# Ledger of designs, part 45: designed miniproteins, single chains, continued (3)

Each design is a single chain, and the fold is of that chain. pLDDT is the mean over its residues in the fold that is shown.

## One batch from the design tools (miniprotein)

Design m9545
Fold by ESMFold2-Fast:
Structure m9545 (fold): chain A 102 residues (1-102)
Amino acid sequence: NYEKALKLLEEAERLAEEGRPAKEVKKLAQLAFLYVLGDDNENASIEEIGKKLLEKGVEREFVQEIRMLLETLENGEKDPEGRLKAIEELKKKLEELKKKLE
């Protein structure tokens, strides 16, 4: 699921570069973290993703960083540069998560 999750973040980055709506970019980023968790619930909220990460034993501070980055994507159309930086940071968090979960 990590490879599929990374491809979703790469697609989110491409959509962000194209100036696509925040909802589309955010949905792909949320799905990336669901897929690394092995979850098939495409409608899970940021809050639910955070809860699932905590249940897997991921540190609270690390989970909060992921949640804040995903929440940043909601305002992406108002801050295109901030949105691209948030996606880049989420890619780094995804790689760290792979190491923490396996």
Scores: mean pLDDT 81

Design m9546
Fold by ESMFold2-Fast:
Structure m9546 (fold): chain A 80 residues (1-80)
Amino acid sequence: SAVAARLRQQADQLKTIADNAIKQNLPKETIELIIRSIENLKEQVKAARDRGLISDADADEILAELDKTLKKLKDYLKSK
C-alpha cells in the first residue's frame, strides 16, 4: 500500500531525528516535541487503519516501530 509505505517512511524519519537528538544530547524540551510528533503519527496510523487504507498487519508493524522509538526517547529522558 502506498499509504503504508508513506507512514513507514515517516516513522523511519522520526527514528532518525530521535537517534540524532539523543546523540547530540539535545534538551528535554526538544525530546518532548519529538515524542509528541511520534504520538501524532501513531494517531495517523490508527486513523488510516480505521478508514481501511492500510492492513491491520501494516498498522501493527508501524506502531511497534514507533513504540520502540518512544521507549528510546523516554529512557533517554530518565538518564538526564
Scores: mean pLDDT 89

Design m9547
Fold by ESMFold2-Fast:
Structure m9547 (fold): chain A 100 residues (1-100)
Amino acid sequence: SLEELKKLAEEVYKKVKEYIENSDVPEEVKKRLIEELDKTLEELKKAKTIEEFINIERQALQDFLDLLLSEGRDDPALANALLAVAIAEQELIEKGEEAK
């Protein structure tokens, strides 16, 4: 259900934020990544359909993959943090597709 997907997103994003906070990424970069995750989670909580939930996550995944390609190539800590986000968002997309 959409309600179960939203609850799962809260749990998944909490774990990803904890991973970022404990990573070797610079503090200003951590703050930026966490703010983007919080913004995405707020949008997910406002989703009215499973399709809207999936579309929000697909856009968020693309944004993080674009950042990984542009900024992650020379920064292994940032690359690992962005990859963790991308994996989590892909899992939420797959759970959303299964819930259709």
Scores: mean pLDDT 85

Design m9548
Fold by ESMFold2-Fast:
Structure m9548 (fold): chain A 66 residues (1-66)
Amino acid sequence: MEVSRVDETTLKVTVIGGPETSPISVLAEASQAGIELAKKLGGHLVRASVERLPDGSVKAEAYVEL
């Protein structure tokens, strides 16, 4: 799991799963991490998405706005 700052008011949580991982489980993990981060910082989870990459891995991203 990685947390990065997209801009002054937006943080992104990234979770990557292997090719055998369910996309919904990776999305749930990223979303839950985003919700907990939002609670800690007084922000809101505004978007979450999941994508299967060309190498077969699954990437989920959750966006927290402050």
Scores: mean pLDDT 84

Design m9549
Fold by ESMFold2-Fast:
Structure m9549 (fold): chain A 60 residues (1-60)
Amino acid sequence: MTEDERAALAAALSDHPIFKGKPEALFNPTEEQLKAARDYLAKNPELREEVERLIERVKG
């Protein structure tokens, strides 16, 4: 996962407790925060699709 993909993932999960109130984590999340975000996305497939679209946008 690139840093841009990481930032897109964090931005999509800004309302999640691990990112809420931590704007720096939205742009450069830790490995622990990324793992928690992936677990959250696995439980919320609609949000996962949105994140995948954001990652594609960042790549393109």
Scores: mean pLDDT 64

Design m9550
Fold by ESMFold2-Fast:
Structure m9550 (fold): chain A 97 residues (1-97)
Amino acid sequence: MAAKEILEKIEKATEAVKKGDAEKAEKYLREAIDIFAKNRESLSLEEIEEIIEKLKELGKAVDEADLSPEDKRRLALLITAGLILLIGAKIDKELAA
């Protein structure tokens, strides 16, 4: 299921951040966002909320990590973009209910 794959990619991004690998973290985060975009309509509200919480955890890991300011900024912008898309999908589903 798409939700599981998205969560696994975010978890791998978090592990990469903790290891100081910003490039690998960005790759996994971009893959997670792409899978979400392709599967947006098939995700439940509960799945979207779980993904939002995992992105928030990743954001905290980025803030706490020993990364360059530029790498932190790039990852934070990507996380913010992902959160905007997820919150939009959540609103769309709640309005359709």
Scores: mean pLDDT 87

Design m9551
Fold by ESMFold2-Fast:
Structure m9551 (fold): chain A 61 residues (1-61)
Amino acid sequence: SSQLQQQAQEAQRHAENSRQGYLKLTEQAPLWGEIARQNAQDAYEAYQRAQQIAQQLQQQL
């Protein structure tokens, strides 16, 4: 496999991990009010960025 293929797989894994983190924070948000909601928003944005990177790398395969 090419180096690009490996990078795409790692980016895909990172996107999945970011999604799981976002989901966990969303489930816990009611326990901590506005701070938890802000943390969930930050995690969602991180997930979106990770997904974009994974998609860009997949398009170059």
Scores: mean pLDDT 78

Design m9552
Fold by ESMFold2-Fast:
Structure m9552 (fold): chain A 82 residues (1-82)
Amino acid sequence: GLKEAIDFALKKLEELGLEVRMPSPKEFAEIVKYLMKELNLKSISEVFSLPEPYWLFALALVRGKITEEEFKKLVEEINKLL
């Protein structure tokens, strides 16, 4: 469920050495843009309805900790846990 997906994401970010802190305005804009593009979302409100793991991995991507290919694989793993 959602808890298992969040726990998976947080553990993965810790393994990547990513400190989870509030994104800058620029990082926030890139996260929103990337999530809309990659998940084919039509509105900003759909982005804000996404479970936390999607945002956490988008942050890792924006900060250069994972590749776009790795992001897609991690999203598939989250979808199995949800």
Scores: mean pLDDT 80

Design m9553
Fold by ESMFold2-Fast:
Structure m9553 (fold): chain A 62 residues (1-62)
Amino acid sequence: GVTFSSLEAVERAREELPTARFSEPVYDEEKKTYGLAVHATPAEVERLRRLPGVVEVRVVPA
């Protein structure tokens, strides 16, 4: 799972990682963030961690 600070950050991540698959974002009112599942390679996950607006990245085994 990946947490973003805004929908703009989600859109940027989709443009930067066109081969990764993103779920629909779910807004977290408590944290004021957007959480979604991303199906990506380990290299794409590393790139996600370095993008502006990415708050948290959690790797879960399939």
Scores: mean pLDDT 78

Design m9554
Fold by ESMFold2-Fast:
Structure m9554 (fold): chain A 86 residues (1-86)
Amino acid sequence: MEAERRKRLQEFLEELQKEVEEYIKKYGDSPETEKELAEYVLKKMGEEMADLIIEIVEEKLKNSEGSEEDKEKVKKFLEELKEKAK
């Protein structure tokens, strides 16, 4: 699961890079286009990364025997991320 999710993220990033290059090709390499593309890329990456990170961390929490304090802190971080993603 984890390896397949990371592969999907890599494919997503490759596709996103292609979209950026197509946009620059079509609209030109202006400061305005660069700014709009940066915002678009960050937003798209945020959406895909959030889901992937949440799943990876949840699986590692189940599988690791780390300290209980660290597990509690990570769980709180995941809950905060889920609240903000909603």
Scores: mean pLDDT 66

Design m9555
Fold by ESMFold2-Fast:
Structure m9555 (fold): chain A 68 residues (1-68)
Amino acid sequence: SMDELIDKVLEALKDNPLAQAFVLMAYGLAKAAGLSDEEIREVLKSVLEKLKDFDPEGAERALEILDS
């Protein structure tokens, strides 16, 4: 499920609480906007690409999880 996928993304970012907060906020807003799972995945990829500047290893692992 998408919720299980998000849990894995958050685990990849566990050492960066602000990155986790941004992912959770983006996910919550995308769900509230009625986006599909594929659209949510694209929003999260965009967020994670920006997070590479702050947590390159965690963000890269999270992006790999979204592509699985």
Scores: mean pLDDT 85

Design m9556
Fold by ESMFold2-Fast:
Parts: structure tokens; C-alpha cells; sequence
Structure m9556 (fold): chain A 77 residues (1-77)
């Protein structure tokens, strides 16, 4: 479906932005930034009533949580 294609395109755009961030910042700085962004997005999602915006926030949270796990693994290893 078109919605699924739009979601995947958004995920890829977010991943590209995160790759640029990870190239520019230390893993510790990226982890701190991702934790703050996740907290902010969770608060926004709790109050959001627009279904399209909720979906975008959910996609951002999914990609940011995945990136945080990867960065935390780098810091632990």
C-alpha cells in the first residue's frame, strides 16, 4: 500500500539523519541526544490526537529506539 511505502521512506530518511548525527558526534553524545528525543516524542505521543501525526511519532520512536540500542551496544563493547 502507499501508506506502507511512505512509512518505509520516512524510516530511511530518519536513518540517514541519524547516520549523519553518529558521524558528527561521539557515541555518548548520540546516546544522550537519542534518550532526550525519545522522552520528548513519548510525551508528544501521549497527547497527540491526529492519527497521521501519531503514526509519524511512532515511526520516529521505533527508529530512534533501534539506533539507541546500537549506540549503547557500541558503548558496552
Amino acid sequence: SMEKEEEEKLREEIRQSLAALRAAKSPDEVAQLLRRMIDTLEELLASETDEKMRKKIEILLEVYREALREVEAELAG
Scores: mean pLDDT 86

Design m9557
Fold by ESMFold2-Fast:
Structure m9557 (fold): chain A 96 residues (1-96)
Amino acid sequence: SAEIERLEAEKRVLRVLMEHGLDTPASEIARRAGVSEALARRVQREMRERVKRIKEFSKEKYGVEPSDEAAEASAITAELLRLEAELLVLRGELPA
């Protein structure tokens, strides 16, 4: 399934970002995850946007700005869990 292969590839990129950090060069992410640099750049950009949004929301709502490390960990973990749930549905292991 092309969709399962795509989600597994995105999940590999997120694992590299979790282990090596969001500022890891896209070429290094692509090499470690076994994906194209285009996919690595897209996932990295999406995670950077989520980190920015988490920080802005926390500052506006609670008057507290989380550390870069905490915001990155939160964004990456949430996306990994979302992709895992989607994969379980596509594999017929969870109800759609």
Scores: mean pLDDT 87

Design m9558
Fold by ESMFold2-Fast:
Structure m9558 (fold): chain A 108 residues (1-108)
Amino acid sequence: SSRKLSVEELAAILIHNAGLLVLADIAEREGRYEEVQAAARRLLALAEEHRDNPDVRAMAAAALAAIRAVRPDLSDEEIRAMLAEQIRLVAEEFNFPEEAVRLALEAL
C-alpha cells in the first residue's frame, strides 16, 4: 500500500515466493519439516537483509542453494525448472508485470 514497487523489487519478491513454495511442497510431500524450516529461515533472512536494496541475483542464488540443501539429488537445471514454474504461477495469480517475470527468470 502507498508505494509503487520497482521491477527489481517485484522480481526479487517473485523469486522469494517461488523458493518458499518449492520448500513448502517438499515439506508437505516428504515430511522433512526441520530441514525445510532451516532453509526457509535463511531465505527469509536474506529477503529482510535486501528489503531496501533488492538483489535479484542474490535472491535467485539463495533460492537455488536452499532447495539444493534439502534436495541434493536434484540437478541445478531441475531446481531452476521448479522455480521457473512457481514464478510463472505466482505472477499469473497476482498479475505481476511481464518485465518483472522476465528479470526473475533471467536471474535463475
Scores: mean pLDDT 82

Design m9559
Fold by ESMFold2-Fast:
Structure m9559 (fold): chain A 117 residues (1-117)
Amino acid sequence: SAEKAAVVAEIRRVAARTLRELAALIRDYEAGKISAEEFRARARELLERLEREVLKIAEPHLSPAQLAELEELLRRHREEVEKILDDYIAGKLTAEQAVNRLAASLSALVDEAEAIL
């Protein structure tokens, strides 16, 4: 439906903005402008904002069962993103590998949210 398409487009915009801000945060860390602790704190704030904004956009269009599925989806994707960022800080991923995995994770979040709607 046109309504579903509009909701998905808004979630996609929020995800794209979050990816840009996480990529900028990785660049600042690579440049030595922020500590690992500051990186983790700012990344956590970005992910918490993503979760709040996606729920706010989607909640009016969901049954209680669909809302529970979306909340579980957001929890799993947050854990996946946090692991990508931890692996990056630990030197297990390059900046490019981290950004590519973040892009894939956020794209999957949008696709899975669309399937719930």
Scores: mean pLDDT 92

Design m9560
Fold by ESMFold2-Fast:
Structure m9560 (fold): chain A 87 residues (1-87)
Amino acid sequence: KELSVEEIRAVMEEALRELSRVLSPEDVAAVEALVQAALRILDPSQPPLSEEEIKEVMAKMRTLSEEQRRLVGEILARVAEEKLAAL
């Protein structure tokens, strides 16, 4: 079953709450910027991201270490799996 934009938003918000327990506020802000950009891409009512907005999000992503990026990926995958199992 296809997820709605609202269901995807709920998954990402839950993942951000989990990440806030293990990452610094600065690192959480970087991940939050990426999540907001992804939600904007998925929302057909929003204008597409500008080149400047994409560059800013990519710059924030580069501030995360390899270990932090791995942890973000693991938490996102776990939260998504938990939500999908409920469908």
Scores: mean pLDDT 73

Design m9561
Fold by ESMFold2-Fast:
Structure m9561 (fold): chain A 86 residues (1-86)
Amino acid sequence: GTRALLEAFDARYREEFEELEKEMEKEGKSEEEKEERVLEFLRRIAEEEGDPYAAALVRLEELRRTTDDEEALRAAQKAAVAELDA
């Protein structure tokens, strides 16, 4: 879920995430709005830096929004972890 996504992202892009978190706090975003803001930021990193881990996290979250199939989500999580360890 969002917490796991943010935890993985924070470990890799701590400073960038801290600035994003400060902005979201100032804006009084809901949890769903914060999740969408994080996804937008990850999409930008994936596009601008060509980061396969960020791209995998975006795919995982988009899949989570379109299906409740835990097996499919588990497969996507494994793919994201593989990109992190690459």
Scores: mean pLDDT 68

Design m9562
Fold by ESMFold2-Fast:
Structure m9562 (fold): chain A 93 residues (1-93)
Amino acid sequence: MEKKNELIKEAEKVYSEARDAALEAQRVTLQKGPELAEDVLKLSRYALELGNYIGALKKGLASDQEINEAKKTIEEARKLVEEARQKVQDALS
């Protein structure tokens, strides 16, 4: 039972990080040009997908397949957040 709550908490954390990273990348795009525009789109897409999984998990409507897909989406979103944050730091240096 606790594993479901841990997955929800993890998804919510990564969802927030993806949204924050998208806003930071968008700010850089507005100030320095379109170099991070693809990162903004990717982060926004992953945030939307994570939001959908969080909703399904909280309502008890998620299948075992959707739970596994949510885990993969969390891992992929984390990597994308780290990559985007590095690109933001490089652009601001």
Scores: mean pLDDT 83

Design m9563
Fold by ESMFold2-Fast:
Structure m9563 (fold): chain A 88 residues (1-88)
Amino acid sequence: AVAQLEAARDRIIEIIRENENDIDLTFKAISDIIRELYDQGVLTPEQYAGMMIRFMGLMEDYRRGKVSVDEVIAEVQRMFDALIERVA
């Protein structure tokens, strides 16, 4: 569980950095990774729903220019670190 969350966090951050100019493709790819964690049983239904809601809000703020790419990365790290602490 912890190793899967760490791998997903690192992969999501990589996708964000590689695709700074393509918000929609970034959102799709990250959504697919979060869904895969849920399908693998790493996330509960409540954790999956909460994470998707928070991530959707973060991407809307990014689309509106309210947050930088570095702030998006920091929030993704914070979300995954909170989940890792609960599982560890």
Scores: mean pLDDT 79

Design m9564
Fold by ESMFold2-Fast:
Structure m9564 (fold): chain A 83 residues (1-83)
Amino acid sequence: SVSEFLEALREALEAVREEIEAGQAAEKAGDYATAAAHFKKAAEKAKKLAEEVKDSDPDLALAARFVAAIADVEADVAARMAA
């Protein structure tokens, strides 16, 4: 149903946002290892969202792919700072 789809979409968007916010909070605290883990999870969740909506909402899929790419870069930078 449309209601079930919209609820799943809302939950997916919220999950990506929460991982990004947690990663940023960890970076601000100087915990780069934790930041890298959260940004990796954000990228994974954003990639999954992009795949799920690619046919129904191509613009959202493109935006989710862009978020995933930025999160992957943030994770790589944080991982290098943690090393």
Scores: mean pLDDT 86

Design m9565
Fold by ESMFold2-Fast:
Structure m9565 (fold): chain A 63 residues (1-63)
Amino acid sequence: SMRSPISGAELVEAVVDGKRVLFDPKSGLVLNMETGELRHLDLEDLSPEEVAAVLRELLEKLN
């Protein structure tokens, strides 16, 4: 499994708006698989439905 270079946490795979992303649950970083960019997860840039889906998946994967 892929680990975050920032926190060392195991990255969680999700699909947001048809795009594959990897989340670092400790630092809140998102890797966009299409562009290869690492960004801090900004929930304000997502629709309420996308935010709910991301948070649900992260909560289900934690612990």
Scores: mean pLDDT 61

Design m9566
Fold by ESMFold2-Fast:
Structure m9566 (fold): chain A 59 residues (1-59)
Amino acid sequence: SPRDLLTEEELRVLQAIVDHPDLTDEQIGERLGITPERVRELKRRAVEKLGDNLVAALP
């Protein structure tokens, strides 16, 4: 499964983005208790690992 490539943090960030596509990286970071820079880095890593299969890792 594509989810097996993701860390728990990477999956949490992607889930938050899917659930709240209108939120900024700053707002996602506030919800998860991490910095907006960390949100952006985790998104980048998840996209790099999953490529075009990104959506298959999320609910």
Scores: mean pLDDT 75

Design m9567
Fold by ESMFold2-Fast:
Structure m9567 (fold): chain A 85 residues (1-85)
Amino acid sequence: MTEEEDRELVERLLEEAREMLRNNEYPPLTPEGIGQLVVRVEELYRRYPERTREAMEKAAALAKEGKYEEALRYLFEKMRELEEE
């Protein structure tokens, strides 16, 4: 698969995982919460571009393996760590 196909697949898998979490209400992924998540990711890319990319790539790899919960948990954990620096 091309790099672009991989990125598109990962984006779709993460969106599907987010929809699954929304249905379980844990954590609630409201439109407001999703908007805040996007802003947080953009700020991290501005402050720590390499580390943020590495975290996203690892989360993407987990999602490709069907480990959606692990992918999202890893991503949120790394975002928190980077925000605390």
Scores: mean pLDDT 66

Design m9568
Fold by ESMFold2-Fast:
Structure m9568 (fold): chain A 81 residues (1-81)
Amino acid sequence: SELSLEEKKEELKEVLDISAENVKKILSEIDDEKKRKEILKQYKEEVENGLDETLDELGLDDEEIREELKKHAEKLIKELE
């Protein structure tokens, strides 16, 4: 079955939540502050670049949905800092 725009949005939020939780677990096991900062920076860049590409591929052209997903990702990244 094809997903609605709202269902695609909620699915992407769940994927972002799971991804952030996995990164949080990895960061919690690393004692090297420099290594933690590098991992967080790479994750942030991957999420920022990957999210824009995914939104385009899914045809999520609604600016409100795009802004909500970007703000959700930004919140998750901030919680990892």
Scores: mean pLDDT 79

Design m9569
Fold by ESMFold2-Fast:
Structure m9569 (fold): chain A 92 residues (1-92)
Amino acid sequence: SEELIKKAREEIEIAREAGENGFPEQGLDHLNDALGYAIQAAASGDVEGAIELLEELKEVAREMKERFPEYSERLDDFISDVDDFIKRAKEM
């Protein structure tokens, strides 16, 4: 739904700001919230919008990994989970 896409975008923006301000734990929490909203949007029939958000989540996670190498394993796991959801969404 449009509302779920909007909520996911808001969470992505908060995650970016958290990363920029040196708070990778908060950033990762907000990335996970955004992932949840994107999954719900896909389940509600907004598959294309959800895939766009999932691709953006991967980009933000990669940027955070570059800035916080100590979180690289957790961020790689997150990116892998996002890739799995993109694959499933494309099969819907």
Scores: mean pLDDT 87

Design m9570
Fold by ESMFold2-Fast:
Structure m9570 (fold): chain A 75 residues (1-75)
Amino acid sequence: MPPRVKEVRLEDPTVPASEQFGRAALEAVRLVEEGEVDVAIGRGVGGDGEWGEFRLERVDGELRGEARTDFTLPR
């Protein structure tokens, strides 16, 4: 069967992309940990088109994650 995949996309021009990315990533972790999906993608988009994407996959009992952003995370 094809893997179960879900995307969480959060967009609000009044909220920083980093905050939306964090919220989307946390929801992606929840979806995979609760066994609702095999792959979860969290994407946050802020004002001016700034974005962050987090992909989490469970393969053979291991969690594998990767993140891509076009914004600099605050230190």
Scores: mean pLDDT 75

Design m9571
Fold by ESMFold2-Fast:
Structure m9571 (fold): chain A 60 residues (1-60)
Amino acid sequence: GPAGARAALELARQGRLEEALRAGLDSHSSGAATGAWEGLKLGDPEVAARGAERALRNGD
């Protein structure tokens, strides 16, 4: 949900990608979880942040 997507966004902005992924998964935010997983694979916290921002926009 939106609260988990917001938590994932803040963690991604801090470069805490494993925690961002966990926040997305625990909140059932598919957009935030997918973004964090892709960011973790690429070593790119901006990818994780963009996924979480899209999830927030979509109410995911």
Scores: mean pLDDT 81

Design m9572
Fold by ESMFold2-Fast:
Structure m9572 (fold): chain A 65 residues (1-65)
Amino acid sequence: RADKLFRGAQGILERGQREADELREQGRASPSEAERLALFAKADEILRRSDELASHLRQKGLEAL
């Protein structure tokens, strides 16, 4: 049902944001430029995928209303 889908979308966004923030924190603490760039790139990728998945769930929720 719609409520469950919207809750799922919110959970994906929150989890993705936390994971991305953690990777960026690790990047900032890293003395290696290469490691920092790799961690930032991975954080960016996680945010993009989380947003895409959340959008799909939200769309299904709207269709169920």
Scores: mean pLDDT 80

Design m9573
Fold by ESMFold2-Fast:
Structure m9573 (fold): chain A 73 residues (1-73)
Amino acid sequence: ADAAEAIQGARRIAEELMGRVPSAGAAATAAGKAVEALKAQGLSSEEAAQRVYDGTPEARAAIAEALRELGLL
């Protein structure tokens, strides 16, 4: 998956967690933070982006943490 697909995944996860649509900037920032967190666990950028796009439990947890850091949860 590419960066745009990761942002789409992050937007869907953020909508479920927040109960409202995130801004485009918030979705992009959350996607970037989640991808970096998954890469720190040994995944490639492409694998990390794919996990976010697919909404895996690991990606969902990373998005939740990113949203908390942004003050959105």
Scores: mean pLDDT 85

Design m9574
Fold by ESMFold2-Fast:
Structure m9574 (fold): chain A 64 residues (1-64)
Amino acid sequence: MSVEELAKETRELLEKARELAKTEGQLLAIDIMEQELKRAVEEKNKEKLEEIKESARKFLEELE
């Protein structure tokens, strides 16, 4: 999977999480992950993108 594909999938997970977020703390966590995603894309850090994607997926699962 390319950097662009990982970024796209991660962004889709974060967008879905934002729709399900009910608290200010949850929205802040999403904002932090979005900022980390942006930096990882700029650095072309595929390993970091995989980590952020997994974090986003787990966070989304916690939101149901």
Scores: mean pLDDT 82

Design m9575
Fold by ESMFold2-Fast:
Structure m9575 (fold): chain A 61 residues (1-61)
Amino acid sequence: DPLKEKVKEKLITEYGFSEEIAERAVNDAYNFLSGMGMEVTEERLLALARPIAEIDARAAA
C-alpha cells in the first residue's frame, strides 16, 4: 500500500522513529481508519500514526 509506505518513511525521516515503531504505528492507524469505514488519506494516516508511535517509543525507552 503506497500510503502506508509514504507515512512510514515520514515517521522515520521527519520524526526520528525506528522502522519497527513506524511500521506498527502505521498498521495500527490504517486498521483503525479502515475498521471505522473512514477514507484513508495520507493526512489522516499520519495524524493517527504519529501519536501511536510516540506512545510505543516511550514504552520502549
Scores: mean pLDDT 83

Design m9576
Fold by ESMFold2-Fast:
Structure m9576 (fold): chain A 83 residues (1-83)
Amino acid sequence: DKLAEELAEATIAGDLEKADALMEELAELLKKDPLKALLLTAKAQLKVAEYALKTEKDPENVAAAKAEIEKLKAKIAELEKEM
């Protein structure tokens, strides 16, 4: 979904105005379609975590980032099964 990708990109770029606007869109979506809002939030978090992993040089932080990515992938798979 474009919204999840744009939120991740805005967050990575430090574009706070765009990130805030996209978060408001997710908050409105959460009221209307909670499963879709949670899925898009998890997808955005996954993209941010994958970017962090690519830039991280500390082996301990790399291991933590890989664990977080696996948890987010599992959460996305579970949410997609419920939809």
Scores: mean pLDDT 80

Design m9577
Fold by ESMFold2-Fast:
Order: structure tokens, then C-alpha cells, then sequence
Structure m9577 (fold): chain A 105 residues (1-105)
């Protein structure tokens, strides 16, 4: 059944993105102990968004983009810190996403 296969693929992708978010957050907290929790969350949301977008899951990408947008609105300083960290790591896609969100505020 193609519809059931598509549903299973979507569920698997949602789980993969959630796992990537958790691993990214843990890795960043370990590598940058002085980085704010908000900056870690912004970076992890940018990573989750880029992964969902790369897999063509528009609904999942939009979900993470909206969470990123709301957090950046609440903490512009954390977003600027996250942008600097993304640039220092060479994570060009994360940096571009964070910059885009900042420019739309």
C-alpha cells in the first residue's frame, strides 16, 4: 500500500529529525559550555529545519522554522550568539537560516 509506505517514511523522518535535534543540542552543550541554552536551542532548531528541508518535508521544515522564528523574536541576543557559533563551525546552512530569520524581524 503506497499510502501506508508514505506514512511510515514520514513518521521515520519525524523521528530522525527529533533525534538529530537532541544529538545536536547535547553536542553543542558539551563543546560550548558557556553557550546559553537559548543559543543551543536556536542552533538545534536551525539544524532540524535544514535536515527536514533537505528531505523535502515541507510541513516538518515549516514547524521547525516557526519554532526558530518565535525563539529569535524572544531572544535576539541569543540568535546573534548562535549565528557567530554557526559561522565558527562552518555550518553555512545554519548560519544562512539564522540570518534570514533575523532579517525578517
Amino acid sequence: NPEEREKQIKLGREKAVSHLFDLTSESLAKQFPDLSEESIRILSLAAAYEYAKSRGDKELAEKYYQELLELVKQSREAALEALRVAESLGETSWAETIREVLENL
Scores: mean pLDDT 86

Design m9578
Fold by ESMFold2-Fast:
Order: sequence, then structure tokens, then C-alpha cells
Structure m9578 (fold): chain A 68 residues (1-68)
Amino acid sequence: MKKVTITSEVYSKLTGKTFTATVEGDLDLKSGVVIYRARLNEKTVAITTLTLTPDGKILSKETVLFEA
């Protein structure tokens, strides 16, 4: 996997809001899956999984929130 920095919308189930974040992610070039992690606050981390087409378009996006 390669580290990539992407700008994406992150949905928060805690606040019910979407916001834009620049996040670090791991790109798996063979599967077209990017997984990135955003620290939202001291207690909450968002992990987002993107599935991309070969030309770099987003097919699906799933975000899961983890609280400490």
C-alpha cells in the first residue's frame, strides 16, 4: 500500500453533519480501495473506506466512527 493524502467529505453520526477534511490514507492499487483515518476530536476517530474505479472515480464510501 502507498500513503496518499486526499480531501474528502466525512460524515459524523454523532453530529449528523458532513465536513471536508484532508486525510492520510493507504491506497491498495490492486483492489482500488483507499482507507483513510481522520481524528475528529480527542475521543473520536473516523475511518473511511473508499472504493474507486480504475480511472479514480468514487464507487462507494463508508465511514465508521470510533470513540475512545
Scores: mean pLDDT 57

Design m9579
Fold by ESMFold2-Fast:
Structure m9579 (fold): chain A 71 residues (1-71)
Amino acid sequence: SAEELFKKGKEAEKQGKYDEAFLYYGLALSEDPNNQEALDNAVAVLKKMGREKQAEALKNTVAFLQKLKAE
């Protein structure tokens, strides 16, 4: 479930495993693009990894997906 994936992401982040944390947050977001907490945590992890442009791209991609689902 999205909740289990998000929990695994938080656990990986707590251990400093940012690549693993991002993977789990990304999977949670693919299940539910409206999960703002998963998005915020994924963005924060990308920034901690120095991947600022990817963090911006992720925010824009999720916003686009949210608009598509509102149709």
Scores: mean pLDDT 82

Design m9580
Fold by ESMFold2-Fast:
Structure m9580 (fold): chain A 71 residues (1-71)
Amino acid sequence: MLTFKFYNLKGEFLGEITADSFLEALNEFVNKYKLKPGDEFILEDQQGRKYKVTILDIKDGKVASFTRELL
């Protein structure tokens, strides 16, 4: 399992998810925190790499499309 940390765009900590992949962590995060299409946040992977993520579409509790930009 990998640890992913989630922050708002101001850098405030929102939560932590353990998952086997980036997409699994993203799906768990959107369900746990009730995210919607249009929401933006920062995701930090276990190696300390930060990404700006924008949710574009959610289908059946899973992220159907998103954008990811390495910070």
Scores: mean pLDDT 85

